# Designed miniproteins, single chains, continued (2), part 13

Each design is a single chain, and the fold is of that chain. pLDDT is the mean over its residues in the fold that is shown.

## One batch from the design tools (miniprotein)

Design m4446
Fold by ESMFold2-Fast:
Structure m4446 (fold): chain A 75 residues (1-75)
Amino acid sequence: SAETSIANGEKFEAEGRYAFAAYAYEEAAHVYEQQGDLEKAKEAYLKAGLMYEKMGNLEKAKEYFERAGVKEKPK
């Protein structure tokens, strides 16, 4: 489920496994989009973007922030 993917992402993030966390958040976002839950999909894309930012992949971070509808840099 999308909720399981979010939980997995949070665990990987806490462990510093940012690539695994990003993948889990991307999976959650995709599932939420398929369910029509666009608000939760945007939140999951935001989390994925933050993981790419932590990895120094600013290009992918920007892509996911745009998918999340973020107009300002996340705090």
Scores: mean pLDDT 82

Design m4447
Fold by ESMFold2-Fast:
Structure m4447 (fold): chain A 75 residues (1-75)
Amino acid sequence: SVEELIERAKKYEKEGKYDEAADWYFKAAQSLRETDPELAAKYYVKSADAYEKAGNKQKAEEARILGGKVRTKIK
């Protein structure tokens, strides 16, 4: 399931569809939040980077904040 979300994100990223790629990376991060928080944080960063490439600075910042919160609660 998570692997499918990541593969969808990569597909959209390769197609230059950065908003869609970011949405799928974000869903992957949310799915990993309880089971692998460190990996979740990495996919929040991937989501933020993709939103930034799409020009969606607000969603990029939201993804960065969520990635930071995941790391802070665990470390």
Scores: mean pLDDT 83

Design m4448
Fold by ESMFold2-Fast:
Structure m4448 (fold): chain A 70 residues (1-70)
Amino acid sequence: EIDELPPEILERLRELDEELEELAEEIRNNPEKAELGKEIQRVIQEMYETRDWEKGVERIEELLEKIREI
């Protein structure tokens, strides 16, 4: 499962999780950011189903950048 992820992907996921935790209150308090947060959650689920870790992480990074832009 998670333990079999490539080390580079695992490290990126940890960094993204930390960033999401930092932004959690902003996401909760802003409807547009909350919508993007829900999209990130869907991407995470899709990533685990398809096992295309690189595409999943890249898309999450793009969505986080959009959240910061708002």
Scores: mean pLDDT 78

Design m4449
Fold by ESMFold2-Fast:
Structure m4449 (fold): chain A 71 residues (1-71)
Amino acid sequence: SMEEALELMREGGRAAREGRLDEAVELFVKAAELFEKLGDKYGAQLAYREAAEVRPDDEELRRRAEEAAKA
């Protein structure tokens, strides 16, 4: 649901602020995948971008964020 996707975004942001970077990436990726299932292209783009910002040297996250932006 949209509510679940937004909660995952909120939890990811909190994990990132607390320095739990691996958990933050996992939460943002889960949110992005849920936004994709809901047809929310912009939500998915935002979530993948947040994950890529937490781990900027992760090529897979960078590619997923770019692909979401092109949709």
Scores: mean pLDDT 83

Design m4450
Fold by ESMFold2-Fast:
Structure m4450 (fold): chain A 99 residues (1-99)
Amino acid sequence: SIEEGLEYFNKGKEYFEQGKYEKAIEYYEKALKIFEEIDPNHPAIGLIYYNLGLVYEKQGKYEEALEYYEKALKKFKELGDEDLAKIVEKKIEEVKKKM
């Protein structure tokens, strides 16, 4: 259900804020699976990809962070969310400077 997907997404954010990055990834991946099964074009999917990118960046895993930021950027552009797309483009530039 959408409600279950949102609960997992919120748990992922809570673990991320606590610095529990492996748990954050686990719950974001659970949320992602639910939203992809409901609607492959669901607006939450791009946000989950972006948050996965943030977790990998905090772990210093810059290649994985870029992969998820690029997936988020594609989703935001497909949905016409220009503001979120610009935020992700800035993150991609920042991560590339650290590599």
Scores: mean pLDDT 90

Design m4452
Fold by ESMFold2-Fast:
Structure m4452 (fold): chain A 72 residues (1-72)
Amino acid sequence: EEEERRRELERRVEELLARAAARRAELEALVAEHAGTTAPSEVAAGERLAEALERLGDAEGAALVREAAAAV
């Protein structure tokens, strides 16, 4: 039954997208926390976070972290 298989696949894709969106929101909240700091050690922590995001393949997240750091 192609219908059943299609629905199951769509459901799994939706679950993965929902989880990705939730993780994205958590990362954005973490970035916002770091955006307000002027301490050199915390600026360095933000750069390490951006590097880690790039290693995970989240180039958008890395760019967002760097933009937040630059906005200080």
Scores: mean pLDDT 64

Design m4453
Fold by ESMFold2-Fast:
Structure m4453 (fold): chain A 75 residues (1-75)
Amino acid sequence: TKEEVYKEALKAAEQAAREAVDNGASKELALRKALTAARQTLMQAVSDGKITREEAEELFRKLEPEIREIVEKLV
């Protein structure tokens, strides 16, 4: 459950980053959109009762470096 939420948030972030870059966004804007997508996915999981707010913060802290690497790879 918690691992599934992590994977969903990471996929949402990667999709948001790719879409932003495909639409001509800067690296900085792509990063912001990716982080926003991850945060929205985690908050939805909290709302759905899948994880707690504390777990969402822990997962976001783990996701942030991974998301930054994805955006860097997209250049």
Scores: mean pLDDT 84

Design m4454
Fold by ESMFold2-Fast:
Structure m4454 (fold): chain A 64 residues (1-64)
Amino acid sequence: MKELTAGVAALELGVGELLASKGDYEGAIEMYERAIRLAEEAGDEELAEEARKKLEEAKKKLEE
């Protein structure tokens, strides 16, 4: 159950990275926020921290 939730969080993170690589930073931000919520629900602090870093990077790119 927690493993499945963490798996979905990892998929959302991956989709966010794909969107960011295509310049869709708004879409990436949405996916990273979802990944953070799911990672926190799963108790996966490492995955949540990774998603937060990527969210910050995407926001910085969007503001540039």
Scores: mean pLDDT 81

Design m4455
Fold by ESMFold2-Fast:
Structure m4455 (fold): chain A 79 residues (1-79)
Amino acid sequence: MSKKERLVLAAETLAEEAEKAGDLELAKRLRQIAEQIRNAKTDEEVEELGKELEELFREMPADVAMAVIERVAAAQAAA
């Protein structure tokens, strides 16, 4: 899995977990970041969006963070 694909999966997984928690605004923001990463044309743009995603990830509860890590790891193992 590429760095870009991994970041998209992480952002989409965070959005799903935010939606389950009832935070629809955060879920919408995370989906926008996932789409921006998917449409990024330069490695620099991907890196900047990745930093934004990492900052949001640091603010997440530990259980949500673990769920995202496990899902990304499972997807990498399946690829």
Scores: mean pLDDT 77

Design m4456
Fold by ESMFold2-Fast:
Structure m4456 (fold): chain A 58 residues (1-58)
Amino acid sequence: GVAEELRRLLYEALKRAGLDVDENTSPEELGRKAAEVVGAIDPELEPDALEKVRRALA
């Protein structure tokens, strides 16, 4: 489904960005890492990004 495709895309993007992720990384951890990247650009967006990614990966 869409959530599984999003997880694969997110995993590949984070891996290409040099983050410590592998095929055993949970969807929750992938979402957290993605939110941390958003937070590095704008810390005020991190909580909103985390919630949206969590909902999309569910």
Scores: mean pLDDT 72

Design m4457
Fold by ESMFold2-Fast:
Structure m4457 (fold): chain A 60 residues (1-60)
Amino acid sequence: TEKARQMLLKAAETSLRSGFDKEQTLRAVRMAARVLGLEVSEEELKEIVEEAEKKVKAEK
C-alpha cells in the first residue's frame, strides 16, 4: 500500500516533468494502477497527482 503510493507518485512526477498537464497525468496514473493491479481509490489518485504537482512546482 505505501509502496504502491510511492510508485504512483513517481509516475505522476515523471508525467508532469514530461509536459503533461494534471488531467493527463491523472489518466496516466489511473491506467498504471490498473495495469499493476493496485487497488487505489479515485480520491487517492487525485491526492497523489496533486502532491506530485506541488513537488515538481516547488523545485522550479
Scores: mean pLDDT 79

Design m4458
Fold by ESMFold2-Fast:
Structure m4458 (fold): chain A 78 residues (1-78)
Amino acid sequence: LTPEERRELDREIAIAFVEIALGIVLANEKSPKAVEEARRLADRYIAELEAGDWTPEELFEKAHEGIREIFRKVEELE
């Protein structure tokens, strides 16, 4: 893999982690408000991951931040 191909792969993996977190919320959460907020957060973090020139560390840090924020927000909405 070239450095460019590796970054693109890491980006795809990071996005997949956020998508998986959203999928878990969709499968387990019954509150429409919590689901809508999770979708909104996932869309925002995915857009951020798709934009910019991230290092692998930055990509996975951003994905982890997004996952934590999604679950935290869902928990807050009960």
Scores: mean pLDDT 82

Design m4459
Fold by ESMFold2-Fast:
Structure m4459 (fold): chain A 86 residues (1-86)
Amino acid sequence: MADKLIEEIEIAIRKVEEAREAGDLSEEVAEEIIRLLREAKRALERGDYATAARYLEEAAKLAKEAGMDEFAKALEELAKRARELA
């Protein structure tokens, strides 16, 4: 369960990096989302599912504010799955 969430977070980080490179996302916002996703990954690695869910929710909020509605919804789903493990 956690290993699959970690894999999906790594995919999400790659998607943010690609959006930054394409100019679809500002460097500042991209760096903030990546930082939150990396913190969520670290929380999952130590079994802190509640903290991971919180970081994923914060990342989803920033993605939505940046106009990445589909990506934000994907992050919200990851947060929900992390909460179900807590």
Scores: mean pLDDT 86

Design m4460
Fold by ESMFold2-Fast:
Order: C-alpha cells, then sequence, then structure tokens
Structure m4460 (fold): chain A 73 residues (1-73)
C-alpha cells in the first residue's frame, strides 16, 4: 500500500479507538469525557476522509459520532 493508504488506515483505527472510548465513557455516565472522545474520533475520521474521500465507513462514523455528541448535550 502507498503511504497515503497506510496513513488513512491509521486514522481510521484511531477514530475507532476514540469512538470506543466515547461509548465507554457514555456507559459510565461521563458525558463530558464521552463528548471529548467523540470529537477526537470525528477529527481522526475527517483526516482519513481527506486522504480517502470515498471511504463510506469514515463518513458513517462521523455522522454517528456527531449524533452522539448532540444527544449528550
Amino acid sequence: PSQEELDAEVYLALGEIYFAIGKLDESRGNKEAAIESYKKAIEMYEKALSLRPDNEEARQFIEEAKKKIEELK
């Protein structure tokens, strides 16, 4: 794979990790921590999309994370 493809995969993995941390914080009642983790997930997914604009998975996770943030406000 190209460096661009590898970087996109790394950003996707980081986004998934932050998203999972957000879910964990949410389940523990830590709304502020959950919002911060979901925001970091969005940032990582957006970086992945900047490298691979056709990545449907990243777009779906961004939408889901944004919905989570809105629900926790």
Scores: mean pLDDT 84

Design m4461
Fold by ESMFold2-Fast:
Structure m4461 (fold): chain A 61 residues (1-61)
Amino acid sequence: MKEEIEKKIEDLKELAKLGLSVEDVEKIGRILIEEAEKAGDKESKKKVEETTKELIEELEK
């Protein structure tokens, strides 16, 4: 369901704030992109890609 992907995106953001590694963010982001693609949800896929990129940039600061 679309709501499940959105919830997972929110969970990813929270985990990153708690000190999730860049490697883990990339792994989770890839899984969420695959789920969004399977669901045909172009908007959620874009949100995952943008959120993952932003979180990685912040963690590598």
Scores: mean pLDDT 78

Design m4462
Fold by ESMFold2-Fast:
Structure m4462 (fold): chain A 63 residues (1-63)
Amino acid sequence: GKAEEEAAEKLLERMEGLAKKIKEQYPDAKVTIEKIGETKFKLTVEHDGKTTVLEADARDLLK
């Protein structure tokens, strides 16, 4: 519904902001955002041979 779409847009904006901050702290880091569900996103950070994965669901923002 519209609420899930709006929450997904807000989550994407938050993840893009986080990705930008990570890039500012670690300029050599590769940061990727992937949509893995209708409301679920995956943020992957590759830095200094390490890979960190953060998953977030926009439905958690509706509560």
Scores: mean pLDDT 80

Design m4463
Fold by ESMFold2-Fast:
Structure m4463 (fold): chain A 59 residues (1-59)
Amino acid sequence: AAEELLRAAAEGDSRAAGRAGNELLRQGKVSPEEADRAGAAASAGDAATARRVLEQAGV
């Protein structure tokens, strides 16, 4: 799920980013706020910000 989110960010795939963020939230690996922030960054193509959010969440 984390790898899928970072891949989606690199590709600018907002739909894939949303799905990966929701999967991380479903697995309890991120909070709703962290999922939203990482997903928004990934949808904007900002893989660096998405990675930072996941690292801060311990993923």
Scores: mean pLDDT 78

Design m4464
Fold by ESMFold2-Fast:
Structure m4464 (fold): chain A 89 residues (1-89)
Amino acid sequence: MSPAERAARRIEEIRARLLAGEISPLEAHTELNAVVHEFLAEEENPELRARLWQVLQDLNLRIGQARSDEELRELVLETADEVLALLEE
């Protein structure tokens, strides 16, 4: 399994668990950040790395502005979808 396929599977699992209410939005945010950082440590494609880093920076900026668990949940789901789209390229 490629690093991208492994990361995508883990992100899909986080997304599914968040949608099922098995983890909190804050736990999902922590796990999503960990998966992306782990992938960035293994990925050598500078363009993909730059795009994923930008998505993660946008998440971290917006999460600091979130005022509810619902807003955090929507933000994490949106970011997971963006990361999955990038990993499928």
Scores: mean pLDDT 83

Design m4465
Fold by ESMFold2-Fast:
Structure m4465 (fold): chain A 66 residues (1-66)
Amino acid sequence: MEIEELIKKAREKGISVVGVPFRYSDINKEVVLALAEAGFGLTGVEAKPINSVSEAIKLIKEENGL
């Protein structure tokens, strides 16, 4: 699944803290919680509007070079 692949790529890159380029909301809750449960620190960066989980995953990939 997309979230599992995101976590795998972040681990392979040696990322310990993930930049989150959006505000926490019900739309992105599953992605944010999955990253936290996987042991990543989370830090807010310049927030962009999102309308779906797929957009949240895409923006995290772009922000973190994944």
Scores: mean pLDDT 79

Design m4466
Fold by ESMFold2-Fast:
Structure m4466 (fold): chain A 60 residues (1-60)
Amino acid sequence: DKEELEEGMKEAIERARERVPESGLPKVEEGLRRAMEYALKGDSEKAGEAVGEAATAAAE
């Protein structure tokens, strides 16, 4: 469901803003946006990869 994916992305970005340095936030936001786009296209493999990239950026 597109609405659920968009809500999940917004929540993830809000949580990242609390925990990630400002320098890391654009990378996290881009990774999550890509993950949502892939998920909407049904490409779960690439969606998972994009989520992993966002998580790595958040941990740096």
Scores: mean pLDDT 73

Design m4467
Fold by ESMFold2-Fast:
Structure m4467 (fold): chain A 58 residues (1-58)
Amino acid sequence: SEKREKGLVAVAKAVSEDPETPEELAQRVYDALLKAGMTPEEARRVAEAVRRHFEATR
């Protein structure tokens, strides 16, 4: 849980400094979480949640 949160926060922070489209953000988050050892299902859910949140700030 802690590792997943750290990864998510790091990605969100990086995107905040370098704005991208919600689609590209979700893809980067998904790939980063997979590399960190998260399961595909969990990584996908987190990526989708991040994409929705980023889109809401539109």
Scores: mean pLDDT 68

Design m4468
Fold by ESMFold2-Fast:
Structure m4468 (fold): chain A 62 residues (1-62)
Amino acid sequence: DREELERLIKEIEDLLVRMYLAGAPREEIERYAQLLKENQNNIEKLKELKEELVRRLAELEA
């Protein structure tokens, strides 16, 4: 589903911006951005990535 892929990509991009603003290292942001690029057509992998970023952002904002 293209709409689900587009929504997940947008949500992940927004999470990466929030992580950057929260002070995540550049190398970490670049790694996650590369994973997004490599998995842009894989809904299951994008869901996994989103869950990882949500957990990581919670750690950074604690």
Scores: mean pLDDT 85

Design m4469
Fold by ESMFold2-Fast:
Structure m4469 (fold): chain A 55 residues (1-55)
Amino acid sequence: SEAEELEAANEAVLEDAVRSARESGLSDEQIEALEAKLRSSLDQLRERQLELLNL
């Protein structure tokens, strides 16, 4: 479904961001904090995107 594809795309963005942060030399603690914040932001964005898809 479009919702599943959107979730997969957002997860891929999160994985790429975490990978880039690791390559930039951020600590594991900083990366975990970043991941948690990004997951929260992506969850909110996904909700808004799903609302738009129902319009």
Scores: mean pLDDT 78

Design m4470
Fold by ESMFold2-Fast:
Structure m4470 (fold): chain A 78 residues (1-78)
Amino acid sequence: LSEEQKEAAIKHLEDAGVLAAIRGDDETLALIQEAIKALEEGNIEEAKAYLERALKRAQEKGDPETARLLEKALEALK
């Protein structure tokens, strides 16, 4: 990953985390925070796994705004 891709992914994850916090979705927020931590530590595969879990949860809960930001983060990591 380039530094630019990593920064873009973290920015989208941070924005998604704000939405999850506002909604009181502590589980999605925790998954987002773990994804950010994994990216900061260089564990890209772990970050993608946490991100995919957060995205699936947002989709299952019918939260399109949070899901869209998580999709953008995942796309930045490809």
Scores: mean pLDDT 86

Design m4471
Fold by ESMFold2-Fast:
Structure m4471 (fold): chain A 82 residues (1-82)
Amino acid sequence: MLEKVAEWAREQGYEEVAELMREADKIFKELEEKGLLDSDTLARIIGYVLAVVGAMLEGDWETARRIAEEFVKELKELLEKG
């Protein structure tokens, strides 16, 4: 899922977005392992993934990077709150 988005970004030559999405995948797996993924949290995560992918599809890599950074921050805050 998130790892596939990271690989696609890397294949397109956008290593910064790829690394951010890889970091998001690691944190998401920790949240899943700890049982911190409720339906509201999952909906928010899906929203971020769709926003990053949408920006990537439009070729707006600056927006994709910014959203990916916000996504990683949100996931870290969820881990800290749990």
Scores: mean pLDDT 82

Design m4472
Fold by ESMFold2-Fast:
Structure m4472 (fold): chain A 69 residues (1-69)
Amino acid sequence: MEEVRERVRRLIDEAERYLAQGTPENLEKARRYVEEARRLVDEAIAKGEIVMTPEEASRLAELDRLLRA
């Protein structure tokens, strides 16, 4: 479980970095990182595991909102 928490945190951090420089290529990278983070979170929730803090969950939701716009 610790590895999944670390991976989710890293994916969120990476997505935020790529979003900060909004070239089309970097936005595509950010989207892929968000998709992978959501996949890991969904799998963990299905197992009854908590892999994000409330702050991390808010950050992921904001990234998803910005990248869909």
Scores: mean pLDDT 80

Design m4473
Fold by ESMFold2-Fast:
Structure m4473 (fold): chain A 93 residues (1-93)
Amino acid sequence: LSPVLELEAELGVEMIAAAVNILNAKKALAKGDLEEARESIEKAEEEVEEMRELIEKLREAGAPEEVVKSFEKAVEEFEKEIEELKKKLEEAE
């Protein structure tokens, strides 16, 4: 497998992890479990940071610009959701 395909697979795994942690944060907030919500948000932020590092490696490996842009858009959407969850957490405290 090419380095590009390996990095795309790793990005896919990190995207799923981020989505799961965002969902867990939403569920925790709905239950009033502020500790679980905070932990899930922190994990989602770590996954997003890992995605940004993998995107940079993907660019360096010569991936097509459209592929890189698609992952950058996904990261921006996750960051937006995380910021909305952080605001809700702060309002619930």
Scores: mean pLDDT 87

Design m4474
Fold by ESMFold2-Fast:
Structure m4474 (fold): chain A 74 residues (1-74)
Amino acid sequence: MKEELKELLEEAREKGLITEEEKDLLIKALDEGYFSEEEIKRLAEALKKLIEIEESGDKEKADEFRREMLAEDS
């Protein structure tokens, strides 16, 4: 699960869906064990959705999902 999420985070960063700083913070939190298995699954699912939305070109929807992820981590 951790490795899959890390790969999704790298893909999202390459596509411009998240910043390098956001990716670094999420990877650090994963390595430190701040996320439960349930939270890791939710993040992976949300990230998959963001990548899918990017393919459709809906930038506004991508921004909305990104904001929700950051708000829960804050």
Scores: mean pLDDT 72

Design m4475
Fold by ESMFold2-Fast:
Structure m4475 (fold): chain A 107 residues (1-107)
Amino acid sequence: MDEAKKYVEEAEGALRSAQGALRMAEKYYNEIKKSTDEEAKKKAEELYNQARLHVQRAQEHVDRARKLYEEGGSVEEVKKHTDEARRHAQEAERLAKEIEDLYNKVK
């Protein structure tokens, strides 16, 4: 059970990282929206929507890992959802970086 708790904490950590990346992406996206570069605005919107989806998926996997742990589920099943939460968190961070790079080109 201690191992399952550690995986839940890892999943929650990944979600916090992804939420931080999304907040950063939102700031850059809002600045890009003020530019006259319509192509940059469209690309930023697409990237931001994808980043939001990945944060949502990470949250769903964190919620599932937590529920499985609370219900006395298997360490393997908890780990599976932790791995999925981490994967989605990493994608959200990658997309946030692309939005930052786009902002740096239009500022």
Scores: mean pLDDT 89

Design m4476
Fold by ESMFold2-Fast:
Structure m4476 (fold): chain A 79 residues (1-79)
Amino acid sequence: SLAEELRRGAERLREMARKAKEELGSEKLAELLLQAAETLRRLADAIAAGDAEAAAAELARLAELEAEIRREHEEALAA
């Protein structure tokens, strides 16, 4: 199901967060990746509940986090 796929995506983001902290030394990138993982879990819950309004709100939050993650990833890699 889509909810299960999103939960798997959240697990992957948590793993990326650990690597960002351990390999890049980027606490900020790790925090943003963890926030994205939480947002994906909330999105999965909203979809499973059939709550389209909640799902839309979580998608909007995910888009904002994606932009911040891209910026921090570029900064961490360049540092």
Scores: mean pLDDT 84

Design m4477
Fold by ESMFold2-Fast:
Formats: structure tokens, sequence, C-alpha cells
Structure m4477 (fold): chain A 79 residues (1-79)
């Protein structure tokens, strides 16, 4: 089973939408047999830091950083 980390960049105004997107994406991936961790970050820089930590310290195989509209900002893969 592969572990995927999902991080969404969201401020206070977009938090509810970001949480909904994370819940939907996590449910979809879990239904396909993936282990999924989710996080919200207030900035792209903090989101990238959380994504790197997930890969290095939490055993994630892939980390995806997206905005609150579901647009992918970065995809990071463990080497």
Amino acid sequence: MKKVALVVVADEATRARAEELLAQAAAGLRSQGYEVSTALAPSREEALALAREALEREGADVAVVADEEGQGLELLVRP
C-alpha cells in the first residue's frame, strides 16, 4: 500500500472549501487502497514544508500540494 500526503493552501476564507476538497480526495484515494494524510497550510511555503516532512518523516511515497480550487501546485515523490 502506498501512502499519499495531501496538502492544500487555504486562508480563513477558503478553509471550508479546502477541507471539503481534502475529504473528497482522501476518500477517493482510500477507496483505491492508498493510505492518506491531509493537512491545511496558510501559505505555499508552509505547504511545501509539510509535504517534505511527510515524505521524510511520515513515510509518504507521494505528496501533493494544491490550492483551494483543486489546482495542483506541486507533486513531490520520494526518491
Scores: mean pLDDT 80

Design m4478
Fold by ESMFold2-Fast:
Structure m4478 (fold): chain A 75 residues (1-75)
Amino acid sequence: MTPEDIRRQALELGASPEAAELIADAAAELGRRLGRPPTLEDALSAVLSRFGRADETVGATVQQLIDLVNRAVAE
C-alpha cells in the first residue's frame, strides 16, 4: 500500500482532507523507516502518537482511529 493509497482509503473512511494529508505523510515516513509498505493502521497510530494519544489506539477499530485523528486536527 502506497502513501497515496493510504490517503485515498482514509478519505473513503471519512478522514478530513487535513487528516488524510497527515496520515499520508506519516505513511511515507514509516515506509522509509520500516523498509516495507506501511498499513493504514500503522499510519493512524503514528499520527495519534504525535498528538500524544497513543494509548487511545489500543484495541480501536480503523474507523475509531480515523475519528480520533479528525478530532485531533480540528482542535
Scores: mean pLDDT 77

Design m4479
Fold by ESMFold2-Fast:
Structure m4479 (fold): chain A 67 residues (1-67)
Amino acid sequence: MEEEERRRKEELEDVEKVRKIAEELKKMPEEEIKKINEKLLEIIKKNLSKLSDEELAEFIIKEAEKL
């Protein structure tokens, strides 16, 4: 694969993981979803530049497991 294509796919995978977490949150009452979704997504977005791809993926999975 091309180096540029690989990076793009990794970024898309991160976005898709965040999307899946949001879908899981839809199982909860709307009011709780708004608070948890906002908090979770903000934390994930803040850590995108701080964490490596591996650390970010692990973090996302751990947060999703708490649901």
Scores: mean pLDDT 59

Design m4480
Fold by ESMFold2-Fast:
Order: structure tokens, then C-alpha cells, then sequence
Structure m4480 (fold): chain A 58 residues (1-58)
């Protein structure tokens, strides 16, 4: 489906953005709490991507 493909591309972008945020935070010496929050965001984005990817196989 077109909508599912658009959501998948957005989810991929969200994962890349989360990775970039973690790298930037580490480079600027962010707190453990901030890094943990960004890692949680990355895990959520990865879970969403996996869910959408599974739907493409249906």
C-alpha cells in the first residue's frame, strides 16, 4: 500500500534522526539521563520500523 510505504520511509527517517541525536549528544557530553532517553527513543523507532516492515510482507 502507498500509505504503508510512506509510513515505512518516515519510520526509517525517524531511526536515522534518533541515531544522529545520540551521536550529537555523546559528542557534546550529554548526561546519562539524556542519553538513556535518546536510546529509548531509538528503540521505539526501531520497533515501529519492524512493525511496518512486517506489514509489507502481508
Amino acid sequence: RRELREELLKAIGDVLDAIGDIIDAELRGASEEELAALEAKLEEAKARLDELSAKLDA
Scores: mean pLDDT 80

Design m4481
Fold by ESMFold2-Fast:
Structure m4481 (fold): chain A 72 residues (1-72)
Amino acid sequence: GSLREELLRLIGEILRLIGEIEDLRLKKRKLEEEGKLTEEEKEAIEKEIEKLKEEIKELLKRMEELEEEMKK
């Protein structure tokens, strides 16, 4: 039913956010290797990664709650 659809949506969103974190890490590394990484850009990238990590944590918690509800 709709609970399975919501679970698949959450999994897809988590995978998308993981991809965004990886892209940001690669961007930071490339800028650092090119000597173009400013402290402001470094801080901005690190803050965005931490924001995305918190979003993943909230989605994982909601996913666990849905999985427990599906067991009932």
Scores: mean pLDDT 83

Design m4482
Fold by ESMFold2-Fast:
Structure m4482 (fold): chain A 66 residues (1-66)
Amino acid sequence: TKEKAEKAKKLIEEAGKSGDSEEARKKLLEAGRLGKEVLEDPSATEEQREIAKKALSLGEAVRKGL
C-alpha cells in the first residue's frame, strides 16, 4: 500500500513536469489506478488515503475527458 501511494504521488509529479499531454494523461491514469487500489486497502494510513483520493480524482477526470 505505501509503495502504491508513493508511486501514485510520483506519477502525479511527473505528469505535472511533462510537456507532452499524452504522456501526462497516461501517468495520471496509472496514478488513478494505484490510488483506487490504495483506497480499497483498509490498512492504508490517512496520509496514503489523501494521496490516493487525489490520484483517483485526477485519473477519473482524465478518463472521462474532463
Scores: mean pLDDT 78

Design m4483
Fold by ESMFold2-Fast:
Structure m4483 (fold): chain A 71 residues (1-71)
Amino acid sequence: MTVEELLARERPQLEAEVDRLIEELKSYGEKNPDKKEQIEKWIEKARKLVAEGHPAAAVLLLATELSILKQ
């Protein structure tokens, strides 16, 4: 299996994970409105990363920020 074949298999899963993390962050923002503006900025950055072809980087960004919020 080539790196390109691996990425083609994982890309839909990574994009689905980005969508799931965005929904989780939005849910957190609804419960914590003081964090909503910061959460929206992270979501915008993640969407830009996906648009640029870096869904894995978007997952890492969103998962890291969500982990920090849940501390």
Scores: mean pLDDT 77

